Designed miniproteins, single chains. Designs and how they scored, part 18

Each design is a single chain, and the fold is of that chain. pLDDT is the mean over its residues in the fold that is shown.

## One batch from the design tools (miniprotein)

Design m607
Fold by ESMFold2-Fast:
Structure m607 (fold): chain A 69 residues (1-69)
Amino acid sequence: HMSMEEQLEAAVDDRIAREKLSPEQEAEVRALLAKAKAQLAATTDPAERKKIAMELMNEVLKIEEAHAA
């Protein structure tokens, strides 16, 4: 039911809250989400859209790991 964009936003929101990201880390994650949403708006290819979503989540995980360390 939710769009990919909505699912990514919800996942990012959940991870920010759960992982207790700092304001600086939250800003980085929000900037990556905005970039991914812009890339998704520029393409209708399902495979490319999936790749964009996976790349976003991978970068979010790296930021979380850096914060946790």
Scores: mean pLDDT 79

Design m608
Fold by ESMFold2-Fast:
Structure m608 (fold): chain A 79 residues (1-79)
Amino acid sequence: DEAEREAAIQKKKEDQNTLRELESQYESVKKHAEEVDERAKQLKAEGNKSEEVAYLEQERDEIRKTAEALKKEAEQLKG
């Protein structure tokens, strides 16, 4: 049925659009995690802001969890 093929093509286009959005969000979140991690490393090297370092490391870990969730969602759409 041509209507079923049209629906499959449309779904594939929608899945591709969602994939692109998820990949864009993943890259943005990953970059944010890297920036937070670099800031934590910098403060650790300075040795004078242990509480701020601990907070930034916790934030980094939460951001990384969000990035992993986005990556997993993108992989499920690729299946």
Scores: mean pLDDT 81

Design m609
Fold by ESMFold2-Fast:
Structure m609 (fold): chain A 98 residues (1-98)
Amino acid sequence: PKLDPSDPSSMLKLVKPKELVKELLSEVGENKETLTVRELLEYLAKYLLKKKLYNPENPSVVDLSGTLLGEILGVDEFDVSDREKILEALQKHMEVIP
């Protein structure tokens, strides 16, 4: 199933993180076996803040080079407003529960 960040029902879907996403979540203190897409996005924001990955000249852009999140998304730089691309890339590293 495709996850749409504009759809409230997509935000409430349960996901089971695979190894890379599970490791990222553990860095921000989350060890649940399953969580909602909304919770997952909240923990990603917490990860970005903890690692200080925001560009100070353009806070919509994050430098992911050498980070676990960059490995998950397959990019060195990312616009955090592009939530559809984030969810599409993350869906490859998690199991969506119907």
Scores: mean pLDDT 75

Design m610
Fold by ESMFold2-Fast:
Structure m610 (fold): chain A 95 residues (1-95)
Amino acid sequence: SEAERLVEETVARWLAQTTDPEAREQFRAFYEENREAIVRYLELGLELGLDREVALAVAVHAAALGLSEEEVRRYLEAIREGDEAASAFAEELRR
């Protein structure tokens, strides 16, 4: 799927840019464990019409925080519906 491709490309890009071997291994372990959740959450964001970078940032952070699919749907809907709050929320998640 497009979501699977975006996740794989993002992981490959991050690993290529990261020089710290401990950070590389931690990131790899994180993605191996959370890949299905990240892909699922990204698919939800894309289906709601969110920007790819915003949807991806939300998916990664939500998986890292161990959020449920219901909690992720609420966050994605808030981003979609709250024009001003959406920009601020997405910007915080990208940090």
Scores: mean pLDDT 76

Design m611
Fold by ESMFold2-Fast:
Structure m611 (fold): chain A 83 residues (1-83)
Amino acid sequence: SMEALYDSIDKLKEEVLKLAKEAIEKKSEELLEKAEEKLKLLEEGSKAPLELAKKAGDEETVKYIEEALEESRKAVEEARKEL
């Protein structure tokens, strides 16, 4: 369901954001690596739903997924710059 998709994306996004923040706070390359691994899972898991949403013209779902990916990518990029 769409609700289950949103919940799954939110959980992975929250994990990425938390790990990236903790990596900065603790200056931990190990936590950064974990954040990058979770980001890869989010990116891979988002490919098929994003393609399906685009084909269906579901602009709300496209925006939701793209914003989650952008926020997660920015958090990891910021952590890389701070370490």
Scores: mean pLDDT 87

Design m612
Fold by ESMFold2-Fast:
Structure m612 (fold): chain A 95 residues (1-95)
Amino acid sequence: SKEIEEELRRLEKEFEEVLKELEELAEEEEDEERKEYLLKLAEELRREFERLVEEVRKEKDPLKARRLLIRAGATVGMARILISVEKLARKKEKE
């Protein structure tokens, strides 16, 4: 539906902003092993999100498309949680 496509485009924009913030946090990381971990995590999240977006666009059943859209939104939410956890960990180390 048009509503699903509009929500999907909004999620794609939001995910791009969140992924950029996660990649910026990785670039600021001084520990090479931690930096590699964060970059790998960003790549896995991007891959899962892109897979879900493609599945939403291919799905002809509106109810199934809505469930896939919810899963895509959950991926964005997970990325935001990971950013918050990383920022909290860095704040604790700088005390």
Scores: mean pLDDT 83

Design m613
Fold by ESMFold2-Fast:
Structure m613 (fold): chain A 85 residues (1-85)
Amino acid sequence: VDEIEDRFGEALRKYELALFTNASVDTIVEVARRLFDTGLELIRATRDPDHADLLLRLARSLQRSSNPEIKQLGLEALRRVQEIR
């Protein structure tokens, strides 16, 4: 559990840094995919609603992007998080 939480925390940190530094679309997509992959594993392991709520908020944020690739990623991520619940 601790190892999964550490991986999720690292992925979240990289995602936040990419957004704050206005990284390229490719970089944002890459770090976001990693974040959701690690976050979904964390939800399966912990069943903690706070983790699910965080991922849902992040997915909705991506859906509001003007970039179609980031928007599509957000839609996909939202569906994946909802399927686990």
Scores: mean pLDDT 79

Design m614
Fold by ESMFold2-Fast:
Structure m614 (fold): chain A 96 residues (1-96)
Amino acid sequence: LISLEQSLLKLQQRIQEATTKEEVLAVGRELQRVLDELRKETEDDILVHFQLELIIMDVRDIERRLEAGEISVEEAKEQLQLLIQSTLELIKYYQA
């Protein structure tokens, strides 16, 4: 979990610095990879598993909407920042 938490903190930095659609999409794709790995490490917790599935679905929806031009780069960036924060909070919950 420590390495995944560090990956999330790095993604939090990257999304804050992102200014283009391509940069925001790259963060979203990396976030999906981290979330998939987190699901494997937390498979014993049904509540955490359910919350991670919802976050993954939200990330995919943001990526689709951004690619389709349905949301702005700034809006997608803000939403991804919130999802990264929610994932960090979920890790703290799992470790408690």
Scores: mean pLDDT 86

Design m615
Fold by ESMFold2-Fast:
Structure m615 (fold): chain A 74 residues (1-74)
Amino acid sequence: MIDLEEAKKIIKEFLKNKSGGDKIAAAVKFIELVDEEKLPLSEEQKEELANVILNSPNEVSIEDAEELVELLKK
């Protein structure tokens, strides 16, 4: 089971120094990859994590979303 609070912390820390990309596209890609990789997240948990990306003060790329999904798989 993925700890939602730890996952939010990982996403926020990862995105602190990121720039470039479209955070809306990144959030959509994140949801798609979570479903594709079958991560043990509810619909509500996926929405909460996608909202962390959307509320990032920095821009987020699709590659950043791919890296985040890999971090959450561990």
Scores: mean pLDDT 78

Design m616
Fold by ESMFold2-Fast:
Structure m616 (fold): chain A 98 residues (1-98)
Amino acid sequence: SLEEKIAEYEKIKEDVNRWLKERGLDLEVSDSVLALVLAFTRPDLQLAIAKKLNLTPEDILRPLVLEQRARKEEGERFWEIAEAAYDYLVEKGYIKPP
């Protein structure tokens, strides 16, 4: 259900934020940064992500839309946060490597 997918997304976000804190990074990952990582790697979460960001499912599949939001929320270093989150989510099995 959509509710179950939203709960799964929130758990992933919580796990990423806990990991960032454990690494001594005094920041929380934004929904836009997580959407950049998850929109294409986790198609099953697309509707949950769209609802969380108040965007359409089509918008979350447009990298420019998510990049503009992520840059505004995290600043110019948003890609470093996205890359770190991607590596962690692959390691934890939330994203399957290609």
Scores: mean pLDDT 82

Design m617
Fold by ESMFold2-Fast:
Structure m617 (fold): chain A 68 residues (1-68)
Amino acid sequence: SAVEELIREIAEKLGLPEEVVEKALRGYKVLSEGAKDLKPLLEYSISEALEWYLTNGSGKLKVTVKLE
């Protein structure tokens, strides 16, 4: 699926476990389920959340969701 491909791509790019990427993606998707065109925003928000995780520590993930 597109979601699974996105998870793999981000995990590979950032060197993180797919489980971490999946949790970030799932959180964003749940909050944005009502919108029509979210794919670019999903990719951006997930990447930003994971970059925050790498910067602020490996024990806790802070997820920030953005909608336009």
Scores: mean pLDDT 56

Design m618
Fold by ESMFold2-Fast:
Formats: structure tokens, C-alpha cells, sequence
Structure m618 (fold): chain A 75 residues (1-75)
């Protein structure tokens, strides 16, 4: 649901802001696996995977993308 997506993205943003790049990526990978295991919506899985790929290339852009997504979901 929207609330679950918001909570997940808030956790991902916290990891990106407070952990090392490697630890944040590992955290996101675990979240993707959890989402797949519980049958989360495909759009949510794809969104989180996209954030992981962005973080691998540019962690600051990944943080900005998550902040924008959170703002859109909270609206």
C-alpha cells in the first residue's frame, strides 16, 4: 500500500544518509528480496531496484530521487 511504500522509502533514505554506500546498497538489496518473497507489487520492487542502481552510480542522486518520491507519495 501507499503507507507501506512510504515507510520503506523512509528506511531506504535513512540508510543512504547514515550508512556507508556499501552498507546502504546491501540494505536495499535485502529489502528487494523481502518484497519479492512477500509478493509486493511489481512497481514497488522495480522502484526500489532502480534506487539501488542509482545509488551504485551516484549516492547523492539516489537520495534526491527518494526524497522526491516521498514528497509525491505523501501528496
Amino acid sequence: TREEAIALLEEILEALETQSKEEAIAFIERKVEELRRRGAPEWLIETVEGIKEMAEKDIEKAKEAVRILLELLRS
Scores: mean pLDDT 84

Design m619
Fold by ESMFold2-Fast:
Structure m619 (fold): chain A 81 residues (1-81)
Amino acid sequence: SELAERRRRIEEVKATDPEKYEEMLQKLNEEGAKEQKRLDEVSKEARDYGKKHSFEEAAKRMQEAAQEASDRLDKVFDEVV
């Protein structure tokens, strides 16, 4: 899986370049926290929207936000590793 491949690359960096590994973890943690905050905000907005409008539209908004978060984290991973 993609997650298993990422773990292996992270472990390889840790073994070969400990300084780069620390920088990589810090950046991944910071970007992960940022994306989680965005998802929390979208989740709240979608919940409020769904109560008064369409459950289907709320679900689409959540799915789009999750995809955007995934895409941004993928870019960060490629840039850092």
Scores: mean pLDDT 78

Design m620
Fold by ESMFold2-Fast:
Formats: structure tokens, sequence, C-alpha cells
Structure m620 (fold): chain A 80 residues (1-80)
């Protein structure tokens, strides 16, 4: 739904803003995913960008990133 897309977009924007130490390539992919959400692109395309982002992260960085993303999404869903 559009409401779910808005929450995901906000979550990605918050993660990007709060984590300036992310690798530059990861930041570019996050910005691309945010733009795709803004342009109502199919979920499958967004998922592919996020998968590619995961490949650029070390195992430790990937786990940390996913935990931060899950916490932000949970917070946004609870604050509706």
Amino acid sequence: SEEEREIVKRALEEVLAANPDLPEEVKKLLEEAIEMLRNNEPAEKIEEILRKMGELLSDEERKAFLKKLQEVVKKLLEEQ
C-alpha cells in the first residue's frame, strides 16, 4: 500500500541520516531505493537494490544495518 511504502521510505531516510559512517556505495544504493519508493517503482526492483547493498557490506555491517532498519521500521509502525 502507499502507506506502507511511505513508512519504508521514511525508515530508509532515517537510517541514511543517522548513519553517516556507511560506505559511500551503500549510501548511493539507499538513495536509489528511496527514489524508487518515491516514484512508485515495483517492490521487486527495490528489493534487488537492497540485496546488492547487502553484498557490499561485511557480515558484521550487514547484521548491524538490518537491526537498525528493523528497529526504525518497528518504531514508525508503533507511532502511527
Scores: mean pLDDT 75

Design m621
Fold by ESMFold2-Fast:
Structure m621 (fold): chain A 76 residues (1-76)
Amino acid sequence: SLEELKERALNGDVEAIEQLLKEAVSLTKDKTPENLKRAKELLQVVYEAYQRAKEAGDEETIERINELLKKYVKIE
């Protein structure tokens, strides 16, 4: 479920973070206000996971999240 993915992402599960980013990108393919709001909510969970990794000094998780953000959010 999406709630299980959010909980896993907040606990530093990089696979769950990637699934949330894929879901957010999928939502933005139809740019309705509702889809954009949901995509932003999923992205906020990813950023919360990133902040938790920074507070924990988890360099590996920080780097993995940065790679995923570059791949899914900052596509060239």
Scores: mean pLDDT 82

Design m622
Fold by ESMFold2-Fast:
Structure m622 (fold): chain A 94 residues (1-94)
Amino acid sequence: SSSAAEREKRFAELSEQVRYLARPDLVAQEAKKAGLSEKEIKRALDITRRAARLHRQGKYDEASEAINLIKKFIETKDPSYLEQAEKLIEQAEG
């Protein structure tokens, strides 16, 4: 939508990591464009939301690493990146 395009333009002035943390709907859109399954999209979104929570708790490095792993998963479609992101989030959550 035009509204989504305008928001994407605003986030282009910020780091790509901030965009992923702030907008799980954009993560879902990118994952759909990459041809990922509904199940894989839901799993990636869960990790992204948990990373956003870690970021709010001051765990910036762990949140950043988790988002980078999700980006690699979307780019490569390699489930090992999704598994690495999940383990990282679980360890960071305690």
Scores: mean pLDDT 76

Design m623
Fold by ESMFold2-Fast:
Structure m623 (fold): chain A 93 residues (1-93)
Amino acid sequence: KPDEVDIVEALALIFLSLAKKDVEKGDYESAVETIRRAVDFVEASGLFSPEDIERLRELVKKAEEAAKQGNKEEVLRYIDEIGDLVREAARRR
């Protein structure tokens, strides 16, 4: 597996972990900003398929909508789904 993909995956997952901590504190705006920046970083790497990037962007929009509703459980769920997709996409060579 390319080291570059492993580094991008690791950094994205660290950012998603920080976003979860913000959600636990009720700071949904910071959490959503951190999620967006994580996905922007993944896209900017150029190492992921356009289809995976589109799906990540869709999950970010869903997380933002859940955050606007104050739905902590759904925001955390979408953060987990983003993380799972990043891991899965990174395993596709």
Scores: mean pLDDT 86

Design m624
Fold by ESMFold2-Fast:
Structure m624 (fold): chain A 77 residues (1-77)
Amino acid sequence: SPIDELARAIVNNDPEAAAKAAEQLGLPPSVGRTLAVYAKEHPDLTYEEAKRIVARVILSHADQLPPELVEEARAAL
């Protein structure tokens, strides 16, 4: 899923991959970069925790994103 792609880029500490994944979701690329940097400062961050962070970020931008993606984010929490 698109949420899973961004979560994987975040736990891999890859800011440019995370920026690209965020852009593909309709989020600003800077959001992806910021989350990847956050993950580098939290090396124990799990994939499931990253997925929940991504879901919360999507919900905070729900007005700018497709309803189907927003519902997928709610299901991920």
Scores: mean pLDDT 83

Design m625
Fold by ESMFold2-Fast:
Structure m625 (fold): chain A 91 residues (1-91)
Amino acid sequence: MKKKITITVSGVEFTDELVKEIEEALRSIPGVLDAKVEVSEDKKTATVTIVVDGRVNPEDMAKLAVEKIKEIAKKLLGKEPEIKSIKIEDL
């Protein structure tokens, strides 16, 4: 059984470099099967979708993903993004 985690993020400009670093960082986490970032047309909002192995605690993974997103944005842009929503679904 797989889980899908959807995180909506705003408060920074989602540059191609930021998107790539987030996707690469999330895909590098053990138990992550897929990670994708979809950016709004104005680049002010991003939807981060993570698919995890059913042996992984999805709440713990969501927390880890949020921390990595914040660290990467702060490193590249000097600004912390705002987490608008987190949704966890069974696949």
Scores: mean pLDDT 85

Design m626
Fold by ESMFold2-Fast:
Structure m626 (fold): chain A 104 residues (1-104)
Amino acid sequence: MDLMKELREVTKESLKELKKEVPDADDDVLNYLATLIGMIYVTTKYRGGDSKLMKKLAIKVAAKLLKQGKADKAIEVLKKAFKLVMQGKIDDAIKLLKEAEKEA
């Protein structure tokens, strides 16, 4: 599959899921979070990790934080997760997302 095509498709799906969960959230924030989730997904897949699980956790954390009015924290957490995934630290990224969900 074309990596750029898969990134676009996952970003679009993530945006749709976030908009369904948090319809009143700012569209620029939703687009940015969806893009981060797309990047996390394709990078996790490239590293041989469970990209579907990673996407599901990232969407869940982002939605939970957005429902609490914590858009800035949602962006921060997903940026940190993306950085860990870029470094090949897939298990650390999963742990970060699970901890962020519990603290939210």
Scores: mean pLDDT 86

Design m627
Fold by ESMFold2-Fast:
Structure m627 (fold): chain A 118 residues (1-118)
Amino acid sequence: SAALEEQVRAIMREILDKIRSHPYAHLIENPPDLEKFPSYLDLVPNPISLSDIEARVEAGELHTIEEFEALLKQMYANYKKVYPEDSPVAKGVDEVWEIAEKEIAKAREEVAKLEAAA
């Protein structure tokens, strides 16, 4: 239903807000500067940032928490592929992903309860 879809979208917004509360979230907020990193697309053909995920949420393109999780996982994997494991970016993205995993687990339980009540 439209009401359930908006409730799921509100949960996605809440997760994005919690991710953004982490200091390192600024590193993944915006798309990569391809002029400064021209080979980025060779390593990551489909770049995804937090702002890209938010745009898809607001456009109503994500219908399930699983679709939302898949985009967050792809974003995480992309940054881990580009940056060395010992870099501040890679370590910061690991911490952001730990927050995302915890919030997604809670969201799955919340959505299951909403679906059972419908």
Scores: mean pLDDT 82

Design m628
Fold by ESMFold2-Fast:
Structure m628 (fold): chain A 67 residues (1-67)
Amino acid sequence: GDTPEERAAEVAEARRLFEEARPDLDDAERAELQQQLQRVESGEARSVDFDVLVGVKSLQAAVEKVT
């Protein structure tokens, strides 16, 4: 398993990706991702799975909002 420092870095990266995506997301999508981020922070979910989810939702939102 990863060291505590590596795990902290993974959580920090997940938070950073979510914050970068936030301006493109609606309130419902932000609430869903906030709940998933809490699961990553508690160790209930993998950071990589969350990072992929953020990327997919951010891309979908960007395509819908941008020409």
Scores: mean pLDDT 76

Design m629
Fold by ESMFold2-Fast:
Structure m629 (fold): chain A 66 residues (1-66)
Amino acid sequence: GMAELRAEIRRLEREARLAVVQQDYATAIAHLERAIELEREMGDEESVARLRRGIAQLRELQAQLG
């Protein structure tokens, strides 16, 4: 249900943050892309926009530090 999808999204966001700490931006981006797909299924456009901005920031950080 909705609560189970929200729990999975939160898990993916937590995993993404852990990957960022390890500077594994590719893994972090992959987790956030999966979270976007789940948020789109739920019709949460605000969360989709926020996650897209997060991915854009990680891609910029990867370009600057890689």
Scores: mean pLDDT 87

Design m630
Fold by ESMFold2-Fast:
Structure m630 (fold): chain A 92 residues (1-92)
Amino acid sequence: MEIEEKLKKLLEEAKKELEEVKKVSSEEEVRKKNALLTLRGMAEAYKLLGKEELAKKLEEIAKELEEGKISLEEAEKRVKELNEEYNAELEA
């Protein structure tokens, strides 16, 4: 389906952004901005799949990170958990 093709491209781009965020430690603000972009991109991808709950959770993580309520490390952990849940669902 066209949605799956678009999502595959978005997920591939999101994975590249996530790798860059995880790699960079020279400037925390750059890492934070990249994480926010990745989170919002993933949320949009999940909305295209009709995964409203996952999209909402990603948007909530992005908001909490942007407001300084959670650390970058906590945000990365939550994103990894959500991505693992989605991958398990796709494999099923």
Scores: mean pLDDT 72

Design m631
Fold by ESMFold2-Fast:
Structure m631 (fold): chain A 61 residues (1-61)
Amino acid sequence: PVLSPEEFRASLLALIESMRAAGASDAQIINVVRALAEELAEVDPEHAAVAREILAELEKQ
C-alpha cells in the first residue's frame, strides 16, 4: 500500500464517519472494520494492525 500507517488510520476514520453519517449502526461499522482487518492480515499486516487498533476503540463504544 502507498499509504503510511498514519494516512491509513486517517482514511479509515474518515470512512467510519461517512458510514455513521449514512446511518450505519455501531455493530455494522464494527463488522466492516473487522472484515477489513482480517483481509489486510494476509496482504498488509502493518495496516491490519492499525485496523485492529481502531476495531478495539470501536468495541469500547
Scores: mean pLDDT 80

Design m632
Fold by ESMFold2-Fast:
Structure m632 (fold): chain A 73 residues (1-73)
Amino acid sequence: DVNLKTVDVSSWSPEEIQKLLAEQLAKLDEAIAQVRADTSLSPVMRSVLITVYEGAKTALEMQTRGQLARLAA
């Protein structure tokens, strides 16, 4: 769960915030890809890790969209 409320974004452009979001999502996508490719992991562990990373992506997107909406107001 990423909380951007502690970050001073008042001087940040929407493009800078979008770039940060894209970078973090790319890292999570890479982690998911590594988990999917790792045949040494149990099916249960693989499922749990993928679910956690997908949840983190959703939370990050929602928090970032909230910050962008606040800046657009």
Scores: mean pLDDT 75

Design m633
Fold by ESMFold2-Fast:
Structure m633 (fold): chain A 72 residues (1-72)
Amino acid sequence: GGGEVGFMGLARGLVSTSLQQAKDVKNAQQAVDNGVTSMESAALIGGPETAKEMEELKEKVRKYGDEILKKS
């Protein structure tokens, strides 16, 4: 919905929270996938500015997840 809270901020917070909670490799993979899905949904609603931000966050989240997997 319209409001003072942006979808970009919500998706960023979700990703940060999910990744912080993902101490295990398996949890990290699930957090990345869930974060990406949420960002894609937010991008569809938020318009082109939000879509750009979500694409950047999505790429960072995937790379971070891959790094965690490599660490194991």
Scores: mean pLDDT 65

Design m634
Fold by ESMFold2-Fast:
Structure m634 (fold): chain A 54 residues (1-54)
Amino acid sequence: MGLEPVEITFTGPDGKKVTIVGERDVDPSVSESEKVAHEVGSILRAIGDEVDKE
């Protein structure tokens, strides 16, 4: 398995700056569509975890 962290910073609805850390799959045996799906899924999960703190 080859996973790398991906950081995204945005401003939340409360005006607070939030950094979300997802994962990018860099395994050459995995298709590009599967890599995108994994990265998007990991980012959505991280956003959910951050929102849960509110």
Scores: mean pLDDT 74

Design m635
Fold by ESMFold2-Fast:
Structure m635 (fold): chain A 68 residues (1-68)
Amino acid sequence: DTVSDDMIGTLNDGRDTVDKITKDTTDKAKKYLDDGDVKMAQKVIDDGKRKVRQVFDDTGRRNDELFG
């Protein structure tokens, strides 16, 4: 039960982090697009994409390390 709770917690933390990154990236990119700065909007999207990938990688490694 505790192990299952920890696993679910790790997955939920990763999901919440991805959701926050996605929202922040969308809001920031929208601001740059509204200002006509397409290059900065694209950079923000690319940065957000890298952060999301890192969260998935980190979550997978932590889950594998903790639960094998």
Scores: mean pLDDT 74

Design m636
Fold by ESMFold2-Fast:
Formats: structure tokens, sequence, C-alpha cells
Structure m636 (fold): chain A 95 residues (1-95)
């Protein structure tokens, strides 16, 4: 479980690097892998919510509105506090 979190953290960081470089397809792939790894450990964690929030932002940059909406809805479902609020605001903007 700890190994899955460590790998997910690394993959999410790689996704962040890809996103900053404008490689939104690579970022989306990495964020999806990170989200799935975090889900294996704790499907209701804010880490899962953050990964899905980042995934939605990457899909918006790719113009995939439907996948962005699905990702933000997942972030809202499992996220709490500020992560949930950010996902709700991003969902409103993508509609």
Amino acid sequence: KEDDIAVADIVEALGNVSYKKGDFEGAAKDYEIAAKLYEKVDPKSDRVAEAYLNLGEAYEKLGDKEKAIDSYQKAIEVGTGEIRKKAEELLKKVK
C-alpha cells in the first residue's frame, strides 16, 4: 500500500511536469495512473480527488469536455474541503 502511494506520488509529479510543458495528453495519462493507484489504497481520499481534479484540467486543455466533466465529478464525489470546492468551481466553468 505504501509502495502504491509512493509510485502514485511520482507519477502525479511526472504528470505535473508534462502539464507545465504543455504535454496535456501525457499529463492526462499520468494523472489517470496516479488516481487509480491512490484508489487502490483509499478510494475516498483527497489524494484521489486531487488526481481527478488535475486529470479534468488536463482534459479541458485537450478539448475533451466530457472527460473533464467526468473527472471533476469524481473529484467532487471523493474530495473534501478546498479540493471539493475547486472541483465544483471548475465543473461550473466547463459546462
Scores: mean pLDDT 85

Design m637
Fold by ESMFold2-Fast:
Structure m637 (fold): chain A 58 residues (1-58)
Amino acid sequence: SSALEQQIQELQREREELRRLYEELKDTDPFMALVLEIVIGGTELVIERLRKKIEELK
């Protein structure tokens, strides 16, 4: 559905912002870098789940 497609686009933008923050902090704040890595992984999982949901609805 268009709503699920919009959610994927929003999550992709959020993921790219988190990746930028990770690159900025990875050498100066290893704890925050680890937290960001986990959050990025979670965001990727949600995107994949939404993509599979769209496939199921075709």
Scores: mean pLDDT 84

Design m638
Fold by ESMFold2-Fast:
Structure m638 (fold): chain A 82 residues (1-82)
Amino acid sequence: DEKKKRVEEALLETAEIARKLGLPESFVKKLEEMAKDEEVREKIIEQAEKVAESILEYSAKNKEVTPEEAFDAGIRFVASAS
């Protein structure tokens, strides 16, 4: 549940930033719709966790990154790739 809430928050935060930057309204709405869709959030969690694992493995060799930061980066990567 905490991970689902974080995915929702991260997607909404990204949508707000996208709107402020003047990105297409279709892109902003896509992020907002993804944030509200329970099934989409579950899929994002799975994919974001895999991306986060890769980031954490890289950071362990080169520099430190928190699991929370890695997971947030994973959410944004998955959202942009969809």
Scores: mean pLDDT 76

Design m639
Fold by ESMFold2-Fast:
Structure m639 (fold): chain A 97 residues (1-97)
Amino acid sequence: SEEEERRKLEINKELTLLFIETYLEESKDKPEEEALEIAKKKVEEKARELGLSEEEIKKILDSLEIAHEIAKKLIEIGEEIDKEIARRKAELEELLR
């Protein structure tokens, strides 16, 4: 039973990371809804490859709501970092005038 619990945890971890990574990448140049659908599809395809049932796949997709909120927050943080970098570059260009 411990090996089965460990396998389920590793699968959930792999699929959650795949979701976050795909959503972050696709959100760079796509609307939120489109990025979300691409990320969900990628998780579904990977889950099927891993031999999960349709019921297990649906349960995993439902559990991705928290992962989606985390990914959205990471995008917001990234946008703030990008703004600060742009500001620092402008300051450097002024100094090099």
Scores: mean pLDDT 81

Design m640
Fold by ESMFold2-Fast:
Structure m640 (fold): chain A 85 residues (1-85)
Amino acid sequence: EKLELIEKAIELAEEGLKSKDAGEALRKARQAYELLDKANKEAAEKAVEKAQELAKGETDPLEIAHKAAEGILETAKEELEKLRS
């Protein structure tokens, strides 16, 4: 179900943002991306673009992973709102 995939992507992205480990944060962000891609490919592409802009100039692996999770989270929440209206 598309709605369930997006809700799970939001949950995983939030867990990525809370992680103190760069590897775990990145794995959570990647899992969230994969679920968003299954639900809506165009939204997943937009999430990657947003994450890249947020991470521009960032060199810390943990901060880069958090920006990836943030981009996915923001885009997934926008898609969830569209499905509810």
Scores: mean pLDDT 85

